# Designs tried in a protein design run: designed miniproteins, single chains, continued (2). Part 52

Each design is a single chain, and the fold is of that chain. pLDDT is the mean over its residues in the fold that is shown.

## One batch from the design tools (miniprotein)

Design m5781
Fold by ESMFold2-Fast:
Order: sequence, then structure tokens, then C-alpha cells
Structure m5781 (fold): chain A 84 residues (1-84)
Amino acid sequence: MTDEKSLEGMEVALRALAANPEGVSESALIARIVRETGLSRSTARRLLDALLRSGLVERDPATGRLRLTEEGREALAKLEKLKA
């Protein structure tokens, strides 16, 4: 695994969650990370665990779906500005 691909996977996850404010299932998010980056499912799950642990992503208590936190939205906005 490279740090570059891990960062791309995190960006894909944060962007998908920002596009779906109602929340995304864990399986759908992992599938998207795998599709967009070519990372393995196990690596994508580890990236999601890291995002949850860092507070950038949370589980919606009402639905169990994954949602972007305020910190995660700010992190994504900074990444998008750097790429623009």
C-alpha cells in the first residue's frame, strides 16, 4: 500500500459521503473506494476504520448509515481547493 493511494481512498470516501448527506451504507462506501482507487476491500475497510477513529466519518444513530462529520466536510473542502 502507498500513502498516495490511501489518501485517494479517503478522498473518495469523504466525497461520496458529502454527495449523500442522508448517509451511505458501509458496504456501498467500501465498494466505491475499491472501484475508484483499485485498493483491496481489506485496505478500504482499514481506511474507513481510520476515518471513523479520526472523527471525519460517523454512523447515523437513527439509520446506522455512515455520515460525514463537520471535521470531515472541512477536510474534503481543503482537499478540493488544493486540487482546483
Scores: mean pLDDT 79

Design m5782
Fold by ESMFold2-Fast:
Structure m5782 (fold): chain A 59 residues (1-59)
Amino acid sequence: MSLEEFKEALSRAARDSLLSHGVPEEVAQQAGEEIRNYPARDREEALLATLRQVSKALS
């Protein structure tokens, strides 16, 4: 799996998780887009970006 495919999977998983927690669709979609478009150098940076966006959407 490429880094871009990994970011797409994280974006999708984060959006679905946020929606299941009652986060508005617009906010969940924005979090997913931020993850997908984040210029991560590796999978660890992609995961950290995902955690930041999920935390931000839940606060």
Scores: mean pLDDT 84

Design m5783
Fold by ESMFold2-Fast:
Structure m5783 (fold): chain A 85 residues (1-85)
Amino acid sequence: VDEKEVRSALAAMLLALGKIAEKKGNYQEAVDLYTRAAQLFEEAGDYKGAAEAYRNAANSYRKMGQVEKADELEKKARELEEKAK
């Protein structure tokens, strides 16, 4: 187990917890969990995982009426998807 592998595993767990929070309607908690997951995926070099996490956070922001913040995270997700190629 190396540092990168540990970060990827923790990021995946946070992504799963964010999905649970979103399902419960706890959108702010979901955003916090998704953005932490995205940061850990980026640190691990998993840009595809990071993009997914930011896109999920954007959806949670839209459900809270935070359209501008959602658009910023969608842009970040697209930039990360380009890095994953």
Scores: mean pLDDT 86

Design m5784
Fold by ESMFold2-Fast:
Formats: C-alpha cells, sequence, structure tokens
Structure m5784 (fold): chain A 91 residues (1-91)
C-alpha cells in the first residue's frame, strides 16, 4: 500500500540521518518496490515518490562508496521524473 511505502521511505530517511546507510538502503529498496507496483497501476503520486526514493537510495549508496550504482539510480530517477532537480544535480 502507499502507507507502507511511505513508512519504509521515512524509516530509510531516519536511518540515513543517523548515518546508518545500510539500514537506509534496505528500507529504500522496500519503499521503491512498493511505489513501483503502485506507479505501474497509473498512480502519478507514487511515480514521483518512486523517483524520490531512487534518488535517496542513490545518495545512500554514495555514502557507502558505491558511486557507479548511485549514478545509475539518479539516471533512473530522472527517467521517471525528468524535472527532478535534485537528481540532475547528483549526476
Amino acid sequence: SKEEAEEYKKEGEKAFKEGNYEKAIEHYKLAAVLYKYIADKGDEEAKKKLAETLNNLGKALEKMGKEEGAKSLYELALEIDPDFEEAKKNL
């Protein structure tokens, strides 16, 4: 559900803020899977939230030294939301 996706996204953001990037990655992955499922059904809000979640996952991967993986996620976020300024700046 959207509520479960939002909870995983928030838990990921909390873990990221606390410097627990491994936990942030796990929660963002779960949020992304749920948002993608909802977005594929035509939900435009879930599509934007998917792009935000992929950008956040990329930032967490960068903190772990996984720059190539992070770049791929920023590119995917921009494919989903071409006007996403933060993802553009991260490339």
Scores: mean pLDDT 88

Design m5785
Fold by ESMFold2-Fast:
Structure m5785 (fold): chain A 87 residues (1-87)
Amino acid sequence: DLLKRMAEKSREIAEEYEENREEAEREVTREVARLSPEEQAEVLALLRRRIAALRELAKAHPEIREALEALARALEEIRRVAEAAAA
């Protein structure tokens, strides 16, 4: 079941982020700061696209909505940290 596997992976990623939030934010800041302005813009665009895709998938599949929304929230926090690092 593809939907069940996606829910499981989404929960795992979101849980890993919550458990290591401070470390993850430091790593994102460091990685983004090493990128060129063009690469920073591409990374931010990719994050926004993935967040939007997860939210649309959550609307289509309410049975896994909680897991997908948890992952979308984690990515949204990563996006905010990345935007702050991309001066």
Scores: mean pLDDT 83

Design m5786
Fold by ESMFold2-Fast:
Parts: sequence; structure tokens; C-alpha cells
Structure m5786 (fold): chain A 77 residues (1-77)
Amino acid sequence: MKELLEEAIQALKNKDFDRAIELLRKAYSLDPSNELIRQALEDVNIAKLYYENGDEEKANEYRQRAIDFLKKALEEL
């Protein structure tokens, strides 16, 4: 779990949204009750859509929100 979340944060810092989604789907399947991981996964999907539409400002806002949720999830492990 911890390694998946740390690698997902790194993928998000690199703006690798597909890698982050892959890692977070794996993390969510291991703990489907974890609301922070679920919220982070939702925010990453939104960030990817904004990035694909050329709205880098919105993409970065949702990307940072996802990172913040994942940091909180790591603190609770």
C-alpha cells in the first residue's frame, strides 16, 4: 500500500496521469473503504481531463489536491 501511494505521488509530480491512475486503482482495490484514496483517484481523473483539454491551471489544481489527499492517506497508514 505505502509504496503504491508514494509512487502515485511521484507520477503526479511528473504529470504522468495514466501511471497515477493505474497505481491508485491498485491501491483502491486493496482498501476500497479508504475515502482519501477514492477522492485522490477522482481528482486525478479530473486533472487528466483538464490537461487533455489544454486547461493546465485547472489540471494543476486537481493534481495538487490529489497529492494532498494521498499525503494524508500515507499519514494514516
Scores: mean pLDDT 88

Design m5787
Fold by ESMFold2-Fast:
Structure m5787 (fold): chain A 59 residues (1-59)
Amino acid sequence: MTILEELNVTKEDVESVEKGADDKTFIIKLKNGSEVELELPEGMTADKAVEFFKKALEA
């Protein structure tokens, strides 16, 4: 399963993926105006997490 399926959304429901307020979180913004904030794993940068999720949206 993709992370999007676990969140009960499709790639078409996602508007953007952005860094959170600091380098500890990242935010998935949905087209319906909802936001999902997730904590970064230790050793992963916000930029790398955003890139990873953007690639998942394109798959």
Scores: mean pLDDT 68

Design m5788
Fold by ESMFold2-Fast:
Structure m5788 (fold): chain A 95 residues (1-95)
Amino acid sequence: SLDEELRRQKEELEKLVAELQELLARTPASAVDLQMELGAMILSLSTTILVLDKVLSDPSVSDEEKEELLKEVKEFLEKARERLARLRAEIEAAQ
């Protein structure tokens, strides 16, 4: 179902936020640009999780609106994973 797929995307976003928080905690204080980029990603992903929670709790949201949101969230999550991989490589190179 669409709701099950949206919940799965939410769980994946929550996992990604946890990974970003761990990386932020391990990032050197001198790496200001990396810290700012990690913080911005955490905020963006957390905002998307809030949107998904509202949609999943609102019975007035149409299946068409849910399908569009699912498509957007899947694309956003894929781009976020690519960005995380790049940031992780940069942090490892800085150590």
Scores: mean pLDDT 86

Design m5789
Fold by ESMFold2-Fast:
Parts: sequence; structure tokens; C-alpha cells
Structure m5789 (fold): chain A 74 residues (1-74)
Amino acid sequence: MDKEIEETAEKILEDADKLIEMYEKGEVSEEDIKKAIEVLKGQIELMKKEGAPEKLIEAAEKAKEKLEKFLEEK
């Protein structure tokens, strides 16, 4: 179980990195990144309400922060 949680957390962070790479290549729009941020916000709220593993919540929060920071700094 713990290994699946760790793999899921890593995938959440990798998906954020991949989305930034896709944006830089012109494969996704700024609106797609904004939608991903909103999805992550909703998932974080649900995970906190449901008592999900802290590692998953932390990964989602880091992914959201990374995407928000990317949009603010460009």
C-alpha cells in the first residue's frame, strides 16, 4: 500500500513537470495549466476532508504551487 502511495505522489509531481514541458513546446495552452491548477485545488480539498495520506496531499500542493509559480514568473 505505502509503495502505491509513493508512486502516486511521484506521478502527481511528474505530471506537473510534463504539463510545463508541453506548454513550452506549444502542445498545451495557459488555460490548460489554469484548469490543472483548479483540478488540483479541488483534489487537495477532497483529500483533506477524506483524511488521505499526507504524502499525497503534500505532492498535490507542491504540484499546484509549481504550476502557479510558473504562470506568475512568465
Scores: mean pLDDT 82

Design m5790
Fold by ESMFold2-Fast:
Structure m5790 (fold): chain A 69 residues (1-69)
Amino acid sequence: GSAEEGKKVFEERIAGYEGPDSLVPLVKMPGFDVEKLKEYLKNSPYAERFKDLSDKELEDLLEYLKTLP
């Protein structure tokens, strides 16, 4: 994954609907992976807006979110 590309995914696709305060603690949980991130986004009230995210974009997003404090 690429944290730089993940930042772009976050800013362009996520930030208008989900905040870092909800996502960062989640992705820092032990064993949290791309499949768990997919499940979280599918259960979001804004799931329709995330449906076109590829596995690579989700991997990059996960790497970026793990870099945040």
Scores: mean pLDDT 77

Design m5791
Fold by ESMFold2-Fast:
Structure m5791 (fold): chain A 93 residues (1-93)
Amino acid sequence: DLLEEVRELAEEIEEAKKKPEDRKYALRYTAAQLRLIGLMEQLVLEEIRRLGLDEEERRELRERAAEIHRAILRDPEAGLERLAAFLEEVRAR
């Protein structure tokens, strides 16, 4: 599922951060971060399509997704908890 994929990706990003000077880990970090951006954008687009959101609601959802993305990069455990809560909130609408 999407949350599991995001969790695995966050773990890969954290592992890559431990050896930033190693080209292999730098490439893994970049690839994982780009994929995380893609997954967050996919999540936002899926909810926009599902809920039929207007322009203002779309902006709010994108801003919240971007904040959660930054939280995941800063603290994966806390960020993933925020993502799970966000998904439950949006899906309960």
Scores: mean pLDDT 72

Design m5792
Fold by ESMFold2-Fast:
Structure m5792 (fold): chain A 75 residues (1-75)
Amino acid sequence: SMLEKELEEEMERFRRLAEELAALSPDPEKTRADAEGTIELVRKLAEEGRVEEALELMRQATRHVEALVAKLKAA
């Protein structure tokens, strides 16, 4: 239950950053679709009982998107 809560919080953070990335991207629709695909994969992993792996993947994806947003804002 604690890991499930952390996963939900991380997914919400990822969605917010993905929307920021979409606003800066030449193809916002693709950016949103890619983000939803990532969330779906993470949910599937959690449903299979692999919650720790799901959380690790979600954190990796969040860091990747955060880095892309920072790079685009610096350009």
Scores: mean pLDDT 86

Design m5793
Fold by ESMFold2-Fast:
Structure m5793 (fold): chain A 97 residues (1-97)
Amino acid sequence: LTEEQREEMRRYGRLLQLTDEQIDKIIDAVENKESVTVNNISELVFAIKAAQIAGLTAVIENEGLTIKPGLSDQEILQKIVNNNVTFPAVVSFKDYK
């Protein structure tokens, strides 16, 4: 990740009222392409947004829901609501190709 991408991620996470610990957990998972457990809708939205900033696809494993880069914040929220995502949820990150 670039410094600009990390700063955008941290700013967005703070806007969602996440703690620094929650933000760092998700940024580390995105950077290393490791799965991360999210416990609420704010953490899930942040994980998806961080994936988009990194140019990665986010996969919500519980529902088999794939979210590719380029969606608006409203489109992301709509997909989460429409797919009845339950928590805790596991999110994995994949190269967008």
Scores: mean pLDDT 83

Design m5794
Fold by ESMFold2-Fast:
Structure m5794 (fold): chain A 109 residues (1-109)
Amino acid sequence: SAALAALDAARRAIEEALARLRRVGAPDYLLKTLESALRLVEEARRLVEEEGDLRGAILTLEIAEGLLLIALGVAKLIGEPQEVLDALEAAIRGIRAAIAALRAALAAS
C-alpha cells in the first residue's frame, strides 16, 4: 500500500541519517533520538499493517517528528555542523511525507 511504502521510506530516511551522523561522530543524544524515532516509525508500521490503526500511526509519527524537531533545535543552538543539521532535516522530511500519506489514506477511508 502507499501508506506502508511511505513508512518504509521514512524508516530508510532515518537509517540513512543515523549512518551519516555515526560517520561524522555526532553526539550520543542525537544518535539516541534518531534511534527512538526509528522505533516509533516501526511501531507506526505495525499499527497500520497488523491493526489497521491509521490514527494511532499518525499520532506515533507526530511524536517522532516532535522528538526530531527538538533535537534539530538543540543542534542549532549548540552550533552543530551543517552536515548534522542536514541529516536531521532529511529524517524530519521522511516522517512528514509518511504523515501526509497516512492522512491521505485516512481521508479516503
Scores: mean pLDDT 91

Design m5795
Fold by ESMFold2-Fast:
Structure m5795 (fold): chain A 78 residues (1-78)
Amino acid sequence: SAAAEAAREGALEGGSPGESARAAEEAAREAGASERAAEFAGGAAATAAGMMLAAGGDREEAAEMAARAAEGAAEGAE
């Protein structure tokens, strides 16, 4: 989804969970997702990226987890 791709790109390029969250939320809104789905996608991306980094994961691992979390959150919110 657009949110998942944006979450991955945000984590890879921006290097922070917050940037991954912002990218995912914005992409979800632009794709026509509900406000709840967009907010959940952003929150899920930030949480997953942050947890992976805290566990000693690298930027690529954080980006992949952020993308998966954003996709799952968008599905669950709809």
Scores: mean pLDDT 75

Design m5796
Fold by ESMFold2-Fast:
Structure m5796 (fold): chain A 91 residues (1-91)
Amino acid sequence: SKLKEEVEKMYEELLKESSVSQYSVIGILSGALYRLDEFLQKLAILLHFGRVPESLSPELIETIERLRRAALEGAPQEEIDRLEKEIYELI
């Protein structure tokens, strides 16, 4: 997927460019988002830092932000699984 390649490249660039403070936030978010798969964790972290992949539709951005919020607010696993399914249906 072009989107997966874009996300991986952007995430590597984020890590390379990150300050010590930004690395701390990335670590905290990775822990808080532990219930998400690796791809969706990276994408949610990118969006947190305002780094939006060009391949993302507005609908996909909205659904990922809802997933990120649900995970951070401690939503039930069933809610997380539903939102992840919706995201993968849009990709």
Scores: mean pLDDT 83

Design m5797
Fold by ESMFold2-Fast:
Structure m5797 (fold): chain A 56 residues (1-56)
Amino acid sequence: DAEFVRSAVRVIGKALGLDEETVREIEEWAISRLKAGQPVDTVIREAAARAREAAA
Protein backbone atom coordinates (compact mmCIF):
# COMPACT_ATOMS: atom_id res chain seq x y z
CA ASP A 1 0.00 0.00 0.00
CA ALA A 2 3.00 2.35 0.35
CA GLU A 3 3.16 2.80 -3.46
CA PHE A 4 -0.57 3.65 -3.56
CA VAL A 5 -0.14 6.26 -0.80
CA ARG A 6 2.87 7.80 -2.59
CA SER A 7 0.93 7.98 -5.86
CA ALA A 8 -2.13 9.52 -4.17
CA VAL A 9 -0.01 12.24 -2.48
CA ARG A 10 1.74 13.06 -5.78
CA VAL A 11 -1.57 13.36 -7.65
CA ILE A 12 -3.08 15.59 -4.93
CA GLY A 13 0.06 17.74 -4.77
CA LYS A 14 0.10 18.20 -8.56
CA ALA A 15 -3.62 19.08 -8.60
CA LEU A 16 -3.01 21.76 -5.93
CA GLY A 17 0.11 23.15 -7.67
CA LEU A 18 2.47 22.31 -4.80
CA ASP A 19 6.26 22.41 -5.18
CA GLU A 20 8.03 19.06 -5.57
CA GLU A 21 9.78 19.58 -2.22
CA THR A 22 6.48 20.12 -0.37
CA VAL A 23 4.95 17.06 -2.08
CA ARG A 24 7.96 14.96 -1.04
CA GLU A 25 7.65 16.14 2.59
CA ILE A 26 3.95 15.22 2.72
CA GLU A 27 4.71 11.89 1.01
CA GLU A 28 7.41 11.03 3.58
CA TRP A 29 5.07 12.05 6.42
CA ALA A 30 2.28 9.88 5.00
CA ILE A 31 4.59 6.86 4.65
CA SER A 32 5.75 7.30 8.27
CA ARG A 33 2.07 7.26 9.38
CA LEU A 34 1.44 4.12 7.33
CA LYS A 35 4.49 2.42 8.89
CA ALA A 36 3.09 3.34 12.33
CA GLY A 37 0.03 1.19 11.53
CA GLN A 38 -2.48 3.84 10.45
CA PRO A 39 -5.10 2.68 7.91
CA VAL A 40 -4.49 3.69 4.28
CA ASP A 41 -7.78 5.64 4.12
CA THR A 42 -6.91 7.68 7.23
CA VAL A 43 -3.36 8.38 6.00
CA ILE A 44 -4.56 9.60 2.59
CA ARG A 45 -7.29 11.77 4.15
CA GLU A 46 -4.79 13.40 6.53
CA ALA A 47 -2.19 13.81 3.77
CA ALA A 48 -4.82 15.52 1.58
CA ALA A 49 -5.64 17.90 4.45
CA ARG A 50 -1.93 18.74 4.86
CA ALA A 51 -1.63 19.33 1.10
CA ARG A 52 -4.63 21.69 1.12
CA GLU A 53 -3.16 23.58 4.09
CA ALA A 54 0.20 23.91 2.27
CA ALA A 55 -1.61 25.22 -0.84
CA ALA A 56 -3.55 27.86 1.13
Scores: mean pLDDT 82

Design m5798
Fold by ESMFold2-Fast:
Structure m5798 (fold): chain A 92 residues (1-92)
Amino acid sequence: PELSPEEQARFLEEQEAWRALLAATRDAPVEERVVAYLEWALEQARRRGDAEAAAVLEEILERVAAGEPVSEALRAAGLGEASEEVVDRLLA
């Protein structure tokens, strides 16, 4: 349960970034908030060197940028079930 000093710093940075994201997207439509969360999650995956997670998130964001609905992009990546969990976290 003890975090290293580096893990503590990363945890605090992630918590601060998450709060900033929630504040900045408070009045945005749910789909825009989901996209903002996905962009944040991609940055976290890149920071920890998780190439597999980063590749999946990049594909989802690329599909959304091409005009595909967020739900369809998530389903295509095998994350259709996760979309409701992400929305629930953004609404909590």
Scores: mean pLDDT 68

Design m5799
Fold by ESMFold2-Fast:
Structure m5799 (fold): chain A 55 residues (1-55)
Amino acid sequence: ADRRQRIDELVEQMTKSSLEERKALLRQFREEFSDEELEEVVARVGEAEIEKFLA
């Protein structure tokens, strides 16, 4: 699948996962994804978290 689709799926899974699970996934994905791709994933997950904290 397209890398963009992989990133979207990863962001969705991480957003639905616990904080500890997300950290473990990020650690593993750092080896599979580029720095740019990981930065996008982290940013999108962070946006979802911020909305929950602000709401």
Scores: mean pLDDT 73

Design m5800
Fold by ESMFold2-Fast:
Structure m5800 (fold): chain A 86 residues (1-86)
Amino acid sequence: MDPKEELLEEVRKVAEEVVPEAAEAAVEALREDLDLLVKNPLSEEDKEAIVRAFRAVLEAYAAGDAAAFRAAAEALHAELLRAGKS
C-alpha cells in the first residue's frame, strides 16, 4: 500500500476515536495537506510524528480549546513541511 494511504488509515482510526462526528472531514483535510506538502515517501519516523501531531489537533478540537488547537495545527504543519524536505 502507498505509505500515505497507510498513514491515512491509521489517522482515520484516531479520528473515529477522538472526533467521530468529524472524522471524515479531518482525514480528508490531512490527505489534502499530505498531497500538497509531502512529495517524497514517508519514513516510519515521519508517520509516527504526523500521527502524534494530528492526534494533538483532534484532542484540542474536542476540548474546544482554540489556542491549543491553533498551536497543535501549526505543529502538525511544521511536521508535514519537515517530512516534505527529508
Scores: mean pLDDT 81

Design m5801
Fold by ESMFold2-Fast:
Structure m5801 (fold): chain A 81 residues (1-81)
Amino acid sequence: VEELKKKFKEFLEDLKNNPADQKNREKVQEKMEEILKIAKELVGEENSETIKKLADLLVQLATDPNDEKTIKELEEIINEI
């Protein structure tokens, strides 16, 4: 759970600090994959809906890194994992 929270914070900081940089976009995609991998390992196969919601919200945040609602929903899901 703590590793998942740490990766999410890193993801959010990278999005907010360098949103237009192509290298940052590649790094953001890599961090999204890391977050989803950790979450899948923590919740197991039976909680696929939680993983799908997390993935959808991460994509939304990547398109709008200043969306406070998406940030809050992501923090809530991560705290439940």
Scores: mean pLDDT 73

Design m5802
Fold by ESMFold2-Fast:
Structure m5802 (fold): chain A 100 residues (1-100)
Amino acid sequence: MIVLSEEERQLLKDFLSRSGLTRYAAPELLKKETLSQEEARELVLAHAEALAEVYDISVAEALRLLADEVLDPSRTPDIPQETRERIAAFIRELAEEAAA
């Protein structure tokens, strides 16, 4: 599993906090000042589960859509390209786990 730095976890949290789905699914995680590696994983999974329910798709498909959104510089202009790739890779590993 890809281990995110504290900075990468903060950027991921900030990105997800812009979504009404994340605010609905994981409001308590969004209130935390910092997220651990496990809490970042929980936040991503909570968002993906809510997205899967809304679009009637699998959690693995929702995670892949989220990873693609993170990689889009028009959606994440404040995140460096290397950081986007690392966060997207982390989310894609979660998608493979969810598909199993």
Scores: mean pLDDT 85

Design m5803
Fold by ESMFold2-Fast:
Structure m5803 (fold): chain A 87 residues (1-87)
Amino acid sequence: MDEELERLINELKKLLGLPDSTSREEIIAVANKLLAEAQKEGLSPELFERLDALSREHVERAKSPDDVPLTEILILRMAIEVLKEKE
């Protein structure tokens, strides 16, 4: 879990061109801002389905006793999908 979270943080830093010194809290804040902005602009049906699929996967993983890292993983994965749609 923690290894997956760190991998996603590093991937998002690379996609956004952020410095390696950027904190975990800063990356999570950027991911949340990207998701909020995407929701304001309206999601394409294709992006909505991808985000919904990630949410469904998260619900299955929610049997884990530690849900906070799972929520951060979901937020990061969703933000990466939003960025990939722009490519």
Scores: mean pLDDT 74

Design m5804
Fold by ESMFold2-Fast:
Structure m5804 (fold): chain A 97 residues (1-97)
Amino acid sequence: SMDEEKAEKLKILDEILKLIQELRKLLVQNAEPKEIESVENRILELAGKLGKEFEEKFKTLIEQLKRAVEENDSSKAREIEFEIYKLIEEKRKEIEG
């Protein structure tokens, strides 16, 4: 049913949110590239289930976040992190109707 489809999509979105928080932690801790890549790939796989445009927007924002952290630009990193949370919130509202 449409309600069951909505519930599944919202569950995926909650998993993405949890993984973004983990990605942020790994980036700040300067974790091994393989660990960062594993979390990034999982986020993009889940985002792809919610739509190609959503996946591409997420990919761009993650790349920008990684760059900001590498450049030690805390202001830019916070800006991009806010954009990621806004993207998640907008998708949540779209799914809920």
Scores: mean pLDDT 86

Design m5805
Fold by ESMFold2-Fast:
Structure m5805 (fold): chain A 92 residues (1-92)
Amino acid sequence: KKLEEEIKKIREEISKLMGRVSEEELREEIEKKVEELKKKLNLSEEEKKEILERLLEQLEVSRETAEALRKIGDEIDRELEERRKEEELEEK
C-alpha cells in the first residue's frame, strides 16, 4: 500500500502543475517521477510501465476535462465582457 501512497503523491504534484506548465513538460515530469519511484521501491520494469501508463491515461482524462472547462470559461468571459461594455455605454 506504500506504492499506492507514492502514486497518490505523484497525482497530487501533477494536479498542482496542471495549467502551469506545457503538456509535454508535465508528461516529462510524470516519466521522471515514475523512474524515481522505480528506484525508491525497487520496482520491476513491467511494474514501472504499468504505473506510467495509468498516470498518462489519467493525465489525458484530466486534460480533456480541463480543456472543456477552459472553453466554457472563455465563453462566459466573452459574454460578461460584452455585457459590461453595454452597461458602461448606457451609463447604467
Scores: mean pLDDT 70

Design m5806
Fold by ESMFold2-Fast:
Structure m5806 (fold): chain A 77 residues (1-77)
Amino acid sequence: SDLLKQHKEWIEEAEKLLEELEKDPNPSEEQLKEFVEKLLNSPLASEEQKELVKKLKDDPEKLYKLVKTEVDFYKLS
């Protein structure tokens, strides 16, 4: 279905963003904020995903952890 395809594409985008962020074992506050901005501006994100990111934009570490968990669960499925 189109929804499954969109979710897969968003997960792949999120994984790429995580890989870039995780090249530095101690990401700076600026790197975490850039990660959040890239997620918010992704054309592959659903409205629900964008709302979740917006709610967590002031806690980038929590958002990072949640996105990493989602990507990890998707890859195990």
Scores: mean pLDDT 74

Design m5807
Fold by ESMFold2-Fast:
Structure m5807 (fold): chain A 68 residues (1-68)
Amino acid sequence: MKILEKRKIGNLIGYKVEEDGYTVYYSAYDENNIDTSFTVRKAPDGTYYNGKGEKILPEAGVIAEAIL
């Protein structure tokens, strides 16, 4: 896993990471406490998945990228 970007979003930390060719977006309360309720994984082909590995709508993935 490689951290590409880290930024503050209110009281949370937003992360953009590279993991096995995926771009992963997630929020955390701090560097040790990840908010698992919001995780989006973008595959190399542009397909978006949630933290459970379920395919999500492209619109939801684009919104996640804009927020994080």
Scores: mean pLDDT 71

Design m5808
Fold by ESMFold2-Fast:
Structure m5808 (fold): chain A 74 residues (1-74)
Amino acid sequence: MSLTELIAEMVADGASAEQVLNFLKWVAREMEEEIGKEKAEEIIKEAERLRAQGVDPVDVARRVAERIEELKKE
């Protein structure tokens, strides 16, 4: 199952935008072994910055998920 599919399932099950964002932060930290701690923290900080700027939480979650999947392949 892709990260994007898992997020779609969480939203369908009634997960809040904050729960989705917290899950993505957890995934980034779990991926530290593959993408490195510095990149994982960078993704987390970017997500928090977008959230602070009023970007829709679901769109923030989608962008974070895409970036994690991209880095995981490299």
Scores: mean pLDDT 72

Design m5809
Fold by ESMFold2-Fast:
Structure m5809 (fold): chain A 108 residues (1-108)
Amino acid sequence: SLPEGLSEKEKELAEKAFKKIDEISEKYGLSEETRNHLKSLAGFLLGVMILLGMSEEEIEEYLEEFLKKIEEFAKENNGDDEKILKEAEKYTAELVEEMIRKAEERRR
């Protein structure tokens, strides 16, 4: 389920993120479809950060912030799968835009 060529630390970060998504999904009664979609968003973010050459420390910090926001969305929307996914997708897009902007600034 993880891409080939990930470091052991990157694999551990992905597994930790997936476990936290499982915990949030069980706590708020989210569907298996929503759980899998949230895991896909976390995996997508990890892939983007690796492609942008981010450090393992930066990757860990961004994943922890992402997971914290997912739990906040689940709590605020009282386990409403559709609303949680919409907010998670929007937040993921905003994070990717910020990551790309910062990476471009460093290359200038």
Scores: mean pLDDT 83

Design m5810
Fold by ESMFold2-Fast:
Structure m5810 (fold): chain A 81 residues (1-81)
Amino acid sequence: MEERDREIIQQAEQARQQIAKELAQPVIAAAREALAIPDEAKRQEQFAAIRDRVVALQRKIGEQISPGKNALVKALEELAR
């Protein structure tokens, strides 16, 4: 199994464990379905879409659970100037 494929599943599972199953379940299901695709090119295309969904999900979850995290990141970026 490719390292990126493992990362996508791990990221989806981590989102599920940190937040609510209902938010992560569609992404986890899509990742499991993509793993079952025998065509490598089509599988890679599906994983690219799933990776985008994982990133969007993690961002949404982060904003809901730790709204102050984005404020801290912005403060650190301003300090780095």
Scores: mean pLDDT 63

Design m5811
Fold by ESMFold2-Fast:
Structure m5811 (fold): chain A 76 residues (1-76)
Amino acid sequence: SPAATPEETEEAERRARELLEEARELIKKGAPKSKIASVISAAMIEAAVVRNGGREEVAKELIEEAKKLAEEADKL
């Protein structure tokens, strides 16, 4: 797998956090499950970049948050 640069890793972490916040807002508004799932999937892709950049613990936190949001969305 291609290694992420420090800059790519930092941007990916920022994007992942923004996407997770968007997912929370969509859940709160009762948005379509497909839209919520799409945003969570995008956050998971960014978390993989964070992991590949060597920020294992940060990536783990992002993935666990994404899983929690997916579980909350499934209850809608």
Scores: mean pLDDT 86

Design m5812
Fold by ESMFold2-Fast:
Structure m5812 (fold): chain A 55 residues (1-55)
Amino acid sequence: MEEVKDFLRENINKTIDYKAVGEQFGRTEERIRVELEKLRNEEGVEDLKEAVNKV
C-alpha cells in the first residue's frame, strides 16, 4: 500500500502512465490518478485547482 504512494511521490512532478503503474501495483488507472491528485494537493504542488483532466 505504501509502495504505491511512495512511487507517486517520487513522480509527483512528472507525467506517468497511469495504466502501466496501475497494472504494476495491481490498481486501476483511475485509482492511481486519484491517489496522485490527493498527494499533489497535500504537498501543495497545485496552486490552481479550477480544472481537472481526469473524470
Scores: mean pLDDT 67

Design m5813
Fold by ESMFold2-Fast:
Structure m5813 (fold): chain A 95 residues (1-95)
Amino acid sequence: SLKELEEEIRNYLKENYENLELDEETIKKLEELAEELFKKYGIKSLSEEEIKELEEKVKKAKETGNKEDIENAKILTAFLTLRAIKIAKEVLEEK
């Protein structure tokens, strides 16, 4: 089920990124993970605007160090990753 998939992904993120800090290495790993998932499932549901917003949020968080910017960047990255996988799984399971 989609809930089980989301929980599995959340557990994966918690195990590998449980003390998530927006340093350059962590951001790069999250970007690589998202790219791999998009390629694997052929997901084109993310708009150019959503991708650009993610990039700008991550950049702003690195530049400002502001807690709100950092939190928004983390949430957006996690949301886009989970959303992409959820959509791919839903399409595959519908058939």
Scores: mean pLDDT 57

Design m5814
Fold by ESMFold2-Fast:
Structure m5814 (fold): chain A 94 residues (1-94)
Amino acid sequence: SEEEIRELLDRLVELLEELAKKIKDKELRLELEEELGLLLIAEALSKRFGEIDADVLKRVLERIRELVEKALPDDPELAKEALELIDKILELLD
């Protein structure tokens, strides 16, 4: 389950990096990039210390979800795929 969460997080990061490049709104893009940075820090700490802080990850993922929903007009296919991955990771963290 932790291995599955890490694999899904790696895929989500790749999708979010691609989606951020397509966002036309500079402020929305910056907010998504800032939350992506926090997600990468949380993932790195999880790998280093062998524990996934589920509460921290849930908060970051919920914020990313809100930003991705706002990015639906920029790339509907990438945004929908990112939302599906976020929802799957959140379910596994419960």
Scores: mean pLDDT 84

Design m5815
Fold by ESMFold2-Fast:
Structure m5815 (fold): chain A 67 residues (1-67)
Amino acid sequence: ADAEIARLGAEAVEAARLSKEYRDKGDFQKAEEATQRAIEAARRLAELLSAHTGQPVEVDEEGIRAA
């Protein structure tokens, strides 16, 4: 569980970083794809954290898109 949580967290951060890099390069299509990957990883992470803590965890989707 912890290894999967760490992996999904790293995946979300990496995808968000790639999205910014693609935007800086003017590749807006790949930037959007990377943003979607970050949101997907964040949603999966939130589901695992909710299951682990017994409390609902929400994804800041707008924050991810704004980064």
Scores: mean pLDDT 76

